# Ledger of designs, part 27: designed miniproteins, single chains, continued (3)

Each design is a single chain, and the fold is of that chain. pLDDT is the mean over its residues in the fold that is shown.

## One batch from the design tools (miniprotein)

Design m8916
Fold by ESMFold2-Fast:
Structure m8916 (fold): chain A 73 residues (1-73)
Amino acid sequence: SKEETKERLKTLPGVDDKTADLLAELYTLVEEKGREKAIEEFLKKYPELSREVVEGLVDMALDLMKEAEEKEK
């Protein structure tokens, strides 16, 4: 769930509550709809963001979630 993803992201150093919430929303969209559709839906919700910024946030969310999951093993 988005809340579980958010809590995992918050275990990482430097990830605050707002950053974790944003990245958890984006990561959940990527898991449910795939990368391209997640980017398109996120840009519709946050039209002030550029595609390049959202793509960077997707990459960050995927990398951070992989790190958080590796720590749980």
Scores: mean pLDDT 78

Design m8917
Fold by ESMFold2-Fast:
Structure m8917 (fold): chain A 92 residues (1-92)
Amino acid sequence: DRELLKKQVELNEKLYQEYYEKAKELSEEYAKKAQEMIKLAKEGADNPSIRQKLMTEMGKKADELSKDEAGKIAAKAAQYGGLAVEGKKELE
């Protein structure tokens, strides 16, 4: 259902914004890493042949981020941002 997918993308974008703002207030460095992870998700969505490699790189960044509370918030921002990217690609 395209309408349901649009609502899911909107929700994921809203959650991304919420967690990204929190991450940015706690650590600009962690917020930047979250953006780098979302960029990898977009590259993987655009190029399925390299998706596996980019997923591995995202996993490494997620492990690095998840060492403390600020990092966990940044990892959640990256998760919701990545889901929004994948949903938008499916809507294309």
Scores: mean pLDDT 81

Design m8918
Fold by ESMFold2-Fast:
Structure m8918 (fold): chain A 82 residues (1-82)
Amino acid sequence: MVKGNAEEGKKLYEKYLAHAVTGSPYKPGVWMPFSALLNLTKEEILDILTNGYGNFPSLKDTLSEQQIMDIAAYLQSIVGPE
């Protein structure tokens, strides 16, 4: 697994994803990503960030692979570092 930067990932999450989620206080699916992410595997978290899921945009064409990994590292810090 590529080593991500959780601190940078938090900033990227807040800039690109938190506002998109917060702008929709109710969306069936994943408007509360932290609660949803606690029930997902590491592979599912990475796939959601890379390819999008439901109302989340695909990030692979918008962000670099490193930035996606940084966001994944931040989210894994919430789920647990293993």
Scores: mean pLDDT 60

Design m8919
Fold by ESMFold2-Fast:
Structure m8919 (fold): chain A 85 residues (1-85)
Amino acid sequence: SSDLIQRAQDLKRLMYESYNLMVDKGQTGTARGLLTSQVDGMVLYLESLGLLEAKKVLLEARQAVLDGDKEKMDEYLEKLLELVS
């Protein structure tokens, strides 16, 4: 669905914003709050569609952001987009 792809792309942008807030600005608490709210909504949406592998990959992407691991974040977000396209 084009709507699912658009939601995943919007989430990717928000995860990059959260990463930048944490790494470049030291706003770890704000970044964690944004990640929690945005990821939890998408997790519920993916579960409602039965896309359990996409859910797993999204949770791995969130952990990569929290760990400051840009390479793993990029890898998991690309995999998420592949799974929903």
Scores: mean pLDDT 84

Design m8920
Fold by ESMFold2-Fast:
Order: C-alpha cells, then structure tokens, then sequence
Structure m8920 (fold): chain A 75 residues (1-75)
C-alpha cells in the first residue's frame, strides 16, 4: 500500500536522500515529499508486507531529527 508519514518540521536540502535510504533499508520506497510551514508529508510505498510502517515512521523521524505526528495508510 501507500502511506503518508506526517512529521513536524521544515524541509531541508538532503532530506529526500536520508528518507530514501531509511525507507529502502526497511523494505519501502520513497515516492515523494510535500512540505508546508511546520509540516512535512512523506509518501512511502510499502514493498515488504512484513514492514511495520509505524516503526518506519519513527525511524525516519529519528533520522531527520523531527517529531512523528501520524502514519496514515491511503489504500
């Protein structure tokens, strides 16, 4: 499925490379990042059905130094 990982924070250069690497290491693929003031929405495709997408959201938040707000499955 496709998930949105919502983080508190602002976009910074190099963010996409960090997210792509963490996602790939955990059986997922970065699709894209949308940013607005104080909020980042990370779009992730789950490739491995065994991947805990909440744990992936926590790992991404930790790697970026941002707060995890939500992990939402789109379909």
Amino acid sequence: GVYVITLRGDYFPGMEDIVREVAAANGAQLLGINSQPGRIDVYIRQLDPATDMVALGEAIAKALGLELLAVTELR
Scores: mean pLDDT 91

Design m8921
Fold by ESMFold2-Fast:
Structure m8921 (fold): chain A 74 residues (1-74)
Amino acid sequence: SPLVEEALRELNRAIELYKDPSKKEEADREYQRGLGLAGSAFGEVERLAKQDPEKAEEYRRRITEALNAVEKAK
């Protein structure tokens, strides 16, 4: 899903930015954007679960793992 991949890109970008304390404000903005995209992606995943439950579970896990990784990085 392009939306899932976009959400993961923004969350991973936030993780990288959090490695540099001088970029905290930029990292926080990317994290907020990633959170919004993740919310939309979870909605798409819920719809996908009716057609492809295995793929939906994979996407749900990937988004959840990325969200947890950002919380640990900030």
Scores: mean pLDDT 85

Design m8922
Fold by ESMFold2-Fast:
Structure m8922 (fold): chain A 97 residues (1-97)
Amino acid sequence: SMEERIARAYEENPNDPEVSEEAIRAFEERARANPEETAAQIERLRESILKLKKLPRDASVEELIEALREATKEKLTPETEKFLELVEELLRELDER
């Protein structure tokens, strides 16, 4: 899925357009258009991150974000940081349900 491709691209190539400023905007637009569908997509993104990083099912949002930051530590850009912040906010919204 697109969410799995974004999570993988972010780990393998943070300069990929799918994890750039364009990806951030796409997520924001989708969240505004359909909050419930966005929640389902964020759940899929969470599952993809858990599988890619081999984290336990009950991993916290902080653990998920830390794992992503560690994977991209050498290639962090302002755009990547904004994407991480957006992902953190969406994962926290899902976790609060």
Scores: mean pLDDT 61

Design m8923
Fold by ESMFold2-Fast:
Structure m8923 (fold): chain A 66 residues (1-66)
Amino acid sequence: SARDLQIQQMTDILRAVAKQMVEQGMSDDDIREKLRAVGEMLQKATGLPRSVVDEIVDRVMEEIQS
């Protein structure tokens, strides 16, 4: 569905941003804060529910902590 594509695109963007911040030596707390800020901007562009954006941020954070 169009929503599944928007979720995948947002996930891919947030993964790329997180990877760049990890490579820059940022702390997990700083990375989470930046991902939430980027996610909020993308949410305004896509109209996705805040709960879905929060879930994507949490998933990306779990991936970099694993």
Scores: mean pLDDT 84

Design m8924
Fold by ESMFold2-Fast:
Structure m8924 (fold): chain A 119 residues (1-119)
Amino acid sequence: SEVERLIRELEERLREIERLLEEAETLDVPSRLRAVVEALRRYQELTQEFFRVRPLLSPEERAEMERRLAELQRRIQELAYRTVEEARRAGIDLSSILSPEDLERLERIAEAVERELEE
């Protein structure tokens, strides 16, 4: 069905982001920072697509996809936090690797994760 096709497309895009995160774990800090930024961009596009198709999904299909998206978000945020902290400890100038916009986005995520860990 059309709904089954849309769910498969969302699941494929989600798996592509998961693969990107798995590959990022094997990279040096500068390359990992770029991979995390790319994962965040793809995640944003995926959530926008999910929002668009959400009215077509059953409550059960919607809940399952929301669960998977939340899990993926947590993985991206955790990797972002760890990578930013590793970069800071190594004295790496993040502004030499990332655009100002991407740097601000990662720093906001790292701060939010650190705040949650202190609660």
Scores: mean pLDDT 84

Design m8925
Fold by ESMFold2-Fast:
Structure m8925 (fold): chain A 77 residues (1-77)
Amino acid sequence: GKPLPEEGLEATKEVLRTAIERGVPAEKATGYALRAMGAAWHALYMGRYEEGGREMARTGEEVGSEEGARHGRRLAA
């Protein structure tokens, strides 16, 4: 089934945490988190599951967040 909104928030937190742990500057790390939140919002509230899921997965992959990438794939499925 589709992920719950709470799971999207947790995946976004993991994207942010992973970016910070990798030494990404705060401004850019915040940008990744905002992209992840926007992707999750686009999927869940606008019904754009494939588009939002792919953007979330791409953002997670770029940051190196397995949880973010997995959440995006679950949204797109």
Scores: mean pLDDT 79

Design m8926
Fold by ESMFold2-Fast:
Structure m8926 (fold): chain A 84 residues (1-84)
Amino acid sequence: MEAEKIVKEVLELVEKILEESRETIVAILLKEGKPEEAEEFEKAFKKEEEEFLEKLKKKLEELAKTDPEKVKEILEKLKKSIKK
């Protein structure tokens, strides 16, 4: 079983979703003439994103040890959500 590979794929998908969400919000704030709010949001989001991904990695690694099928289910559900 390649538990590390599945955990990595989940983290990569979540990171991409967070990055696209951040970029979208920043673009909207810039369009609305709020560059200072955009800069503050981006800085805060990047910090929270890094902390969240570190916590998620630890949780997924523990879940992969106790219930590897659940980690596979999470990956498949995430793949379906981003392809719709």
Scores: mean pLDDT 80

Design m8927
Fold by ESMFold2-Fast:
Structure m8927 (fold): chain A 59 residues (1-59)
Amino acid sequence: MQKTFDELYNAFSEELKRIADELGWEGAKQYLETLDLIKTLPNKESAKRAIEELKKILE
């Protein structure tokens, strides 16, 4: 399956929220680290925005 920016954003957004609900901050940390790989996306602006929005969800 091709991973478009929207698909990656939605997948990580839902995973972070689910992980935060069940495992708390420490569990979500693993997904925050994988967001570093999202920075390899062709559009770095989109990657930065996704990371910031996902971090807000954890707060």
Scores: mean pLDDT 58

Design m8928
Fold by ESMFold2-Fast:
Structure m8928 (fold): chain A 68 residues (1-68)
Amino acid sequence: MLEKISELWKKINELRKKIASGEATDEEIQELKNLLKEYADLLVESGRITKEEAEKIANEEADIIISG
């Protein structure tokens, strides 16, 4: 489980770097949103956060990346 969370976080950071550099496509931005949601869902499955907290994290984090 920890390895899967770590791999997912690596993918998220890779896409974040592309977005920050202005090289990301709309499709890659959508992929980042999907990965953030999967990451948040894994935290819920591990009992670390609630489902409602996961939805907030995924949505707010994606909005910050896309709007900032």
Scores: mean pLDDT 72

Design m8929
Fold by ESMFold2-Fast:
Structure m8929 (fold): chain A 98 residues (1-98)
Amino acid sequence: NELEELKKELEEMLKNNPSDEEIIEFLEKVLNLDKELAEKLLESIRNGTSNDEVGEALQKWLQELIKKYGFDTAYEIHDLVLEFLLEIEEKRRKEELE
């Protein structure tokens, strides 16, 4: 069950306060991105800005998930990964604002 394995991996990473390198490696593996695109995704979330290249890569990933798992599971996976990235960034911001 890939969805349950992903949920467990995300929960474990969130507890362990992952480095940027660990997040990038995770994004490369899960989204099948190269390092440059994974870094751009992390930076777009960090800066709260949209990036067209990142947006296109995320759309392509979502379409591949839909083909593999169907609509409902694809969107659940997509939302879980993006929520994880947002939560990591919120934790980082809170630590810097102390």
Scores: mean pLDDT 78

Design m8930
Fold by ESMFold2-Fast:
Structure m8930 (fold): chain A 87 residues (1-87)
Amino acid sequence: SEIEKLKEELVELLNKADELSTSLEEQVLIGMALLSLAVGELINDLKFGVEQVIKLLKQALKISTDPKLKEILEQALETAKKLLSLL
């Protein structure tokens, strides 16, 4: 239940980040994070998926200059770290 809730929150935050992203590089990194989470579920290795999300979110944070996007990316990173701790 907590895993499902954090996963749903992570997807919502990644979708919000995608909507706020204005550069192609930001969009690609966020899109890859969403895909990594979906692939992790598909192959029954959610831990792998979430570890990839964390790496991609850290890269997105390094290149992002929009304070609102950075705030959402930081929230997504914290949610992903919490989710990883339960896996």
Scores: mean pLDDT 89

Design m8931
Fold by ESMFold2-Fast:
Structure m8931 (fold): chain A 92 residues (1-92)
Amino acid sequence: SVPKSIEEIKEATEKNVKQAEEAGKKELAEEVKLLGKFYIALKNGDYEKAKEYLKKLGVSDEEADILIEAYKNNTPEAGEEAEKKLEELRKE
């Protein structure tokens, strides 16, 4: 996938937030704002801030670390490994 610039992430986030708010989906709008902040933090290499935003989205510390490592490596194999680790953490 083509990596988005920070400007493109901001524009997409603002558009999606507006659409969610216009549809009366206030919770979705807040989640989209946090997700946008997460991607911007990742683009800036600010992994501590990225983890903070994931935790605000309801992601555990362990899940946030797995997701951030997958984004750092940016490979299909890293994505598959992250998915397996997340499935193990979500075992009942």
Scores: mean pLDDT 75

Design m8932
Fold by ESMFold2-Fast:
Structure m8932 (fold): chain A 90 residues (1-90)
Amino acid sequence: MEEFEREAIAGVAVLAAAVQLTLAKKGYPVDENDVRLIEKAAELALESGDPEALRTLADMVQEIADTAPMSPEVKARLREIADRLREAVA
């Protein structure tokens, strides 16, 4: 991946997660559509291969799972995403 493309993709992924975390901290519920957006952000971070972005996104996704009102199924899926991101960090 080109350096500029990698930086842009990593930045977009982290920004998307930061928005979701802000909403979670304000008590907004996380639904299936929110999970799909977070999954896409995680995929972009994994494609970028940026270790800092992967670590930051993993921490944010974990905090969303621990903070926001959500179904047990949504919470389990967010935890799986966070674990996958952490495993990708060398």
Scores: mean pLDDT 80

Design m8933
Fold by ESMFold2-Fast:
Formats: sequence, C-alpha cells, structure tokens
Structure m8933 (fold): chain A 61 residues (1-61)
Amino acid sequence: NHLVDRANQLLEEAGLDTTPLYKGMTGEPVQQLQLALNQHGYTNVPGDLTFGPETEAILEK
C-alpha cells in the first residue's frame, strides 16, 4: 500500500523512533506521522490520532 509506505517514509525523514504504521492505526505512532506532515507544510492535518481517510488523502497529495 503506497500510502502506508509514504507514511513510514515521512517518519524516517523526520528522524522519529516509531513502530511501523498501518491503515486504521490509532495512537502515538499516528500522532508522530501527523506532526511530520505538519512540518512538511501539509494543511488540514487531523489531530485525531487516527490513520484514516483524511490522513490518507493528505499522503496522496
């Protein structure tokens, strides 16, 4: 799944120590992904700690 691969790539680029991400995951690893997205200038990043459709849509851009 290219979205999951992109998410893990962003965490590696941010230098974060985290577990592998998967679609539908919740909690701290997703919070780290959402923080990394914000640091890369993405807008409308949800703060819901969920790897859901909104987070996937951001990764697709």
Scores: mean pLDDT 69

Design m8934
Fold by ESMFold2-Fast:
Structure m8934 (fold): chain A 68 residues (1-68)
Amino acid sequence: SEKIEEVIEAIRRGASIDEIFKLIKEKNLTPEQLLEIARAVDDEDPITAGVLYIRAGVEKVIEEQKKK
């Protein structure tokens, strides 16, 4: 999707983690979309990809706790 592509482009241009997270919040991306972004960039930027994988997992746990 265009939302995912814009975040991928930002990562590839060397945007900071803070800027990337701001884009994710502004676009209201789901944990599943974060996983798609991480997979797209994991060969180029494994550190940023790793952070996105962790964040997606944490957000899923938080959502499950809120369902109670």
Scores: mean pLDDT 80

Design m8935
Fold by ESMFold2-Fast:
Structure m8935 (fold): chain A 77 residues (1-77)
Amino acid sequence: SELRAELAAIEAEIRAEYEAMVARLGADHPEVQAFYRKVTQPVAEVARLYEERGLSEEEMERLLLERLRALRAELAA
């Protein structure tokens, strides 16, 4: 599935950025902790919506992709 592949690619990009920050600043650095929180919040929110609204797996993946694309764009700025 194209959605799954794109989602996996964005997750890999975000993970690489996190790993680079950890290598440079250390895992306990406030900026690294803030980044981790920013990344995990959209995932938790989408999981909640999936459970509460009865979204299909495809709708959940599409919403997660949309949220992660927005996050990636914000982090690149």
Scores: mean pLDDT 80

Design m8936
Fold by ESMFold2-Fast:
Structure m8936 (fold): chain A 100 residues (1-100)
Amino acid sequence: APPASREAVERLLAEARDVIDAAEAALRAGKLTPAQAESVARLLLSYARALHRAAATTDDEALRAEILEVLGRIHRLLEALQPGSALTAEAARLLAEVRA
């Protein structure tokens, strides 16, 4: 795939942060049903996969550091939403691959 533009990666990071903030707020409010928690977890994993791909296509160390930070936030949030799940395990693997 062609390398992602800086603007595209920055937009993806902004979108991921907005979703994370909304999910953290919903979890803190204790109003998520199990089905809603699973839907949110799948959405977060979708962002984790997109960020993992972006990390592979960028040579910008500052963007890569931001991707790692956001992937870490996604992994921690998935541990809260779906502890011990395959979704959480995949997010942990994606984070480890970007750190390598």
Scores: mean pLDDT 86

Design m8937
Fold by ESMFold2-Fast:
Structure m8937 (fold): chain A 79 residues (1-79)
Amino acid sequence: MTLEEAKEELKKVESMTPEEVAKYLKETNPDIYKYMTEVLKHTPEQIKVNVLTALKLRIIGLEIDEQIKKRKELEKLLS
């Protein structure tokens, strides 16, 4: 997943209702959905917060990786 793709997914999830996000999680990660609803007893609102947090962390990781790669390539070219 590219940074651009991850940012578009974040916008998509932000525009969804909590119920739509819960359905999305059920379709993409049914085991996680089951644990959140049956074991952790999370509401759709809590599920949306968790999904948004995971996407934001992924975007931050991808941005850090991109900056590290740019710095390393610049140093390599100057060496």
Scores: mean pLDDT 79

Design m8938
Fold by ESMFold2-Fast:
Structure m8938 (fold): chain A 87 residues (1-87)
Amino acid sequence: SDVVEVGAYALQGDIEKAVELAEKSGDGEVYVSLAQVLYMMGLYERALELARKGAELGERTAYSVMSMALYFLGKNEEAREWAKKAV
């Protein structure tokens, strides 16, 4: 599963391979899964970037990751707007 493989690459520190897999998949769910792992690792800017790509591909679960990453980046108002869209 691309979702499982992207998480495994990121956790091994092979973030570039994880990104390449997400890009090759063209699947918003793979992007959001990668964004969630990067968020858990404290890589908020990278998590936000990949969650935005997942949202562009129609994956609504990206909105909560975007909201949380923006909050930890100090962008509280923008985080609040994405949190509203996540419900």
Scores: mean pLDDT 87

Design m8939
Fold by ESMFold2-Fast:
Structure m8939 (fold): chain A 97 residues (1-97)
Amino acid sequence: KVEEYLEKALKYAEEIKELSKDDPELVKMAETIRKLVEKALEAAKKGDKFSALVSLSFAIMAATILRKIALKRGDEKVAKLAEKTRDYLAEAAKEIE
């Protein structure tokens, strides 16, 4: 189930990148989230709970910041996707515990 939640988070991060093509800052933040989630997924596959939780913690922070920036810019759709990304990452963290 951890892998399923992380794959959903990756999907939403990719949707944010596609929707934000004209905003380099949002694209960069979505790419950062994607890389952190990929690191968490690899750590989870190897049974490295500590590295997985560390990467997830940074990804959750990045998604929270991205949501705040999107809301400030009036991009409610990107903000909602960032919120969903954060929620799936939180569920993945609970499954690792």
Scores: mean pLDDT 86

Design m8940
Fold by ESMFold2-Fast:
Structure m8940 (fold): chain A 62 residues (1-62)
Amino acid sequence: SVAAARAAYDAAVAELQREFDEIMRDYKEGKISEEEAFKRIQELVDRMNALRDAYDAAVAAA
């Protein structure tokens, strides 16, 4: 259902937000370089775009 797809999307977005916070925390603590932080953030953005596209497709197919 669209409601199930929305719940899955929201859960995945919340997970990405937690990963973003961890990256920023590690960067602020000096555990990773600016270059590594930037790379990981770009990977999260790509994952977010893929999730958005998958959600939009699921809603359109419902």
Scores: mean pLDDT 85

Design m8941
Fold by ESMFold2-Fast:
Structure m8941 (fold): chain A 71 residues (1-71)
Amino acid sequence: LSEEERKELDREVALALVEIYVGIALANGDLTPEQAAEVLERARKIVEETDDPMEAVREGLKLIDEAIAKA
């Protein structure tokens, strides 16, 4: 894999992980559909803006935790 192909794969994996965590939280009733959409939108922006796609996963988990704490 080239560096560019590796970065693209890392972005796809990071987004898939956030989608899985959001799905689990939705199934548990920890997030509303609106909150889920906001987490996913934020994760996509982070993936586009950062050299570390795992930042999207960390921020996504933080947003889920904050939503649960406010409920």
Scores: mean pLDDT 77

Design m8942
Fold by ESMFold2-Fast:
Structure m8942 (fold): chain A 65 residues (1-65)
Amino acid sequence: MERAEELRRRLEELAKETGAVERIEIRGDDVYLYGVKDDLTGAITVFAAMALATDAGFTLHIYHE
């Protein structure tokens, strides 16, 4: 969807704020977060990212490596 660019920018801002994500990829209606920290900060970041992705109509995939 055309909302993919807005979602990417919002996720990039979230990643910059928390420092808990190394890479973001969007393919079709799927969002991939790579290098997500396996601590409380990572968990909070995932929760916020899931809310953003769901609101935009995307499915979120999380990788801790």
Scores: mean pLDDT 81

Design m8943
Fold by ESMFold2-Fast:
Structure m8943 (fold): chain A 86 residues (1-86)
Amino acid sequence: MKLKIKVEVYDKNGNLVDKGEIELDASLPPEEIAEKIVNYIKEKFGIELDLKKVTAFIEQVLKNGKGEITVKSKDGKYTVKIKAEV
């Protein structure tokens, strides 16, 4: 079963600067899914996110079928909006 993930990156002024989309295996453990998302965002956008926050979000998405979270980068320069649906 596929998990669809949409990512939007905003700068400190609230401007959309980039976006992306990936599909992952929804049968994987939530922490492994979250690691893949965090690594994708780091590799594509150069942005580091808190793995624990993304893991908690994925646990909610897997229970509810969909979700959205807004997470600040570790350096505070960017805001990342993650939308996920099973």
Scores: mean pLDDT 88

Design m8944
Fold by ESMFold2-Fast:
Structure m8944 (fold): chain A 85 residues (1-85)
Amino acid sequence: SSEVEALAEKVLAAFDRDGDGKLDAAETDELLGYLGLPRGDDTDIAAGLARRFGYTASRPFTRADLEAGDRQALLDIAAALLGRP
């Protein structure tokens, strides 16, 4: 849906610091930290992404991976990002 696409783009804009449309390991670790999920090695990162987005690949996390997650996962991230005073 257009809402899911807009939410995914917003998440990428916040964490994709090099603007390549992908989240590297460091950017993904920061995202997981924002969600209060386990961080650290690649296994913990992959487990965190699998739990929230159904992501099971070992490649960089992309916009398509964000959109493949449920709407609630994207809303939770957007709420965390917008929860700034």
Scores: mean pLDDT 64

Design m8945
Fold by ESMFold2-Fast:
Structure m8945 (fold): chain A 97 residues (1-97)
Amino acid sequence: PLPPGVRVVKVDTPEELRRLVEEHPDQDFVFNVAPTEEQRRAILAAVPPGTIVVEADLDVVAEYLAERSGLPVEDMRASLLSQIALLSGVSVEEVER
């Protein structure tokens, strides 16, 4: 089961993501674009109560962030991949060492 007050929402388009954020301006959001079930579960376990966790494809989140920031989609995609790689690297290195 999820931590108390945590809500998980799956979105399939940047428009759905934008609407969700606009409808909940006072809520904290976590974009869970992790490719594996293990990584997604680890993120869910670390999320504070009252957080809305958005499960979406990397490209959907990148497109939404690009529209909101005015930066290229490619830059947003690269930033998200970098964040996923950093989180995965720390977890893998801790287990291996």
Scores: mean pLDDT 70

Design m8946
Fold by ESMFold2-Fast:
Structure m8946 (fold): chain A 89 residues (1-89)
Amino acid sequence: LAEEYRERAREELVRAGVPEELAERLADEVAAAVRAAQELGAEVVKAKLEEELALAEELAATTEGEEKRLAEMAALTARLSLEAVEEVA
């Protein structure tokens, strides 16, 4: 269920050092990806998430400070979303 993946993602984000309030919002993105995969098909959603992950990882590697930190959080969120979508496919 999307809500179960949301809670799992929240726990992983908090473990990675994301503040709880922000982790809850980012976990909502993971749940949204699971719902989108159920509605649109897992392969379409995975392709989009793989593109988002690649862009976030490139930004994390090429930026500094606050921008790097935000890119690292975006990459982790995209990775957790991909893992969740793959499990429900």
Scores: mean pLDDT 84

Design m8947
Fold by ESMFold2-Fast:
Structure m8947 (fold): chain A 90 residues (1-90)
Amino acid sequence: SAEEYIKRAALHTALGIAFYQIGDYEGAIRHFELAIEDYEKALELDPDNEEIKRFLAYTYRLLAEVYRKMGDFEKAEQYEKKADEIEKEL
């Protein structure tokens, strides 16, 4: 259940980082978005889990960095704000 979503999200985050490092920003975005979806599903099953919230915030900051590299500063700021709001709960 929650553990399966966390494991899959972690793999997507790792793939997103790999695509980012080789300059495939579209690939990075896709995998970070998939990781976010899986962390959100894990959090629905375990809403008080601070570790899932930390991973979710971290993934939003990675997504923001990709958008910043692409010159989309508006989307970068939006995802940074999402990470900040999650971190306020920790």
Scores: mean pLDDT 90

Design m8948
Fold by ESMFold2-Fast:
Structure m8948 (fold): chain A 65 residues (1-65)
Amino acid sequence: AEEAAIREALEELRRVLSEHVGEVRLEGDTIHVTLRSEDEMDRAVAELAAAAWGSVLGLRVEIHE
């Protein structure tokens, strides 16, 4: 139940960020988002969306290049 909800949320996050990030991965209690480029807009969009989803899911979020 909880695991299924988290998996579905991660898939949605990946879909929402598809044009701004290269990878979205869950490791333990942390969502890892890898940026596709050094573009400031990609970073800003990823940070905002990831922070919102992390808050909703109760997980930490880390942004990587």
Scores: mean pLDDT 72

Design m8949
Fold by ESMFold2-Fast:
Structure m8949 (fold): chain A 79 residues (1-79)
Amino acid sequence: SSASIGTGGAVAGIGGAIEAELLVKKGKYEEAIRVARQALDTARAALSRVPDDATAQRGVEMAEKGLKYAEEKKTGEVG
């Protein structure tokens, strides 16, 4: 169902963002970026199948924030 697809996308996006944050805390910035990009790709693929699903949109938003956070920490732009 569309609800199952949206939930899957959210779980992938949110879970990937959390994992990337934990990797950043361990100083594994390149691995964090890779994990966040993979989560974002998965969340975006789910959203493309259910574009009006708020849960799927939330997954993409969380994955995008996770990727940005990992990239900013690697470059030192945020501290």
Scores: mean pLDDT 80

Design m8950
Fold by ESMFold2-Fast:
Structure m8950 (fold): chain A 92 residues (1-92)
Amino acid sequence: MVSDEQIAESLGRLFKENLGLDEESAERIKEAVLDFLKGKISGKEFAERIKEILEENNVPISPILQVVLDNAEKMEKYEFLDKLGTAIATAK
């Protein structure tokens, strides 16, 4: 099983490489993932934080990414993050 730190690092890198986020924004994604996994923020708060970071970086939210983020509270945490990673990997 991959560690929570590895999941956060992989998602931050994926947002940076596939959506063109800067290093600071990628670090904010990583922190949000860790806070979510540790139960410090809800799935709704996590999704809103991700949307805010993307909006600040003028990154359009794809339909599949929008659906995943809108369902953050309806999925198990690790399943949600896996779906999020897939949505980002297929986004342009």
Scores: mean pLDDT 81

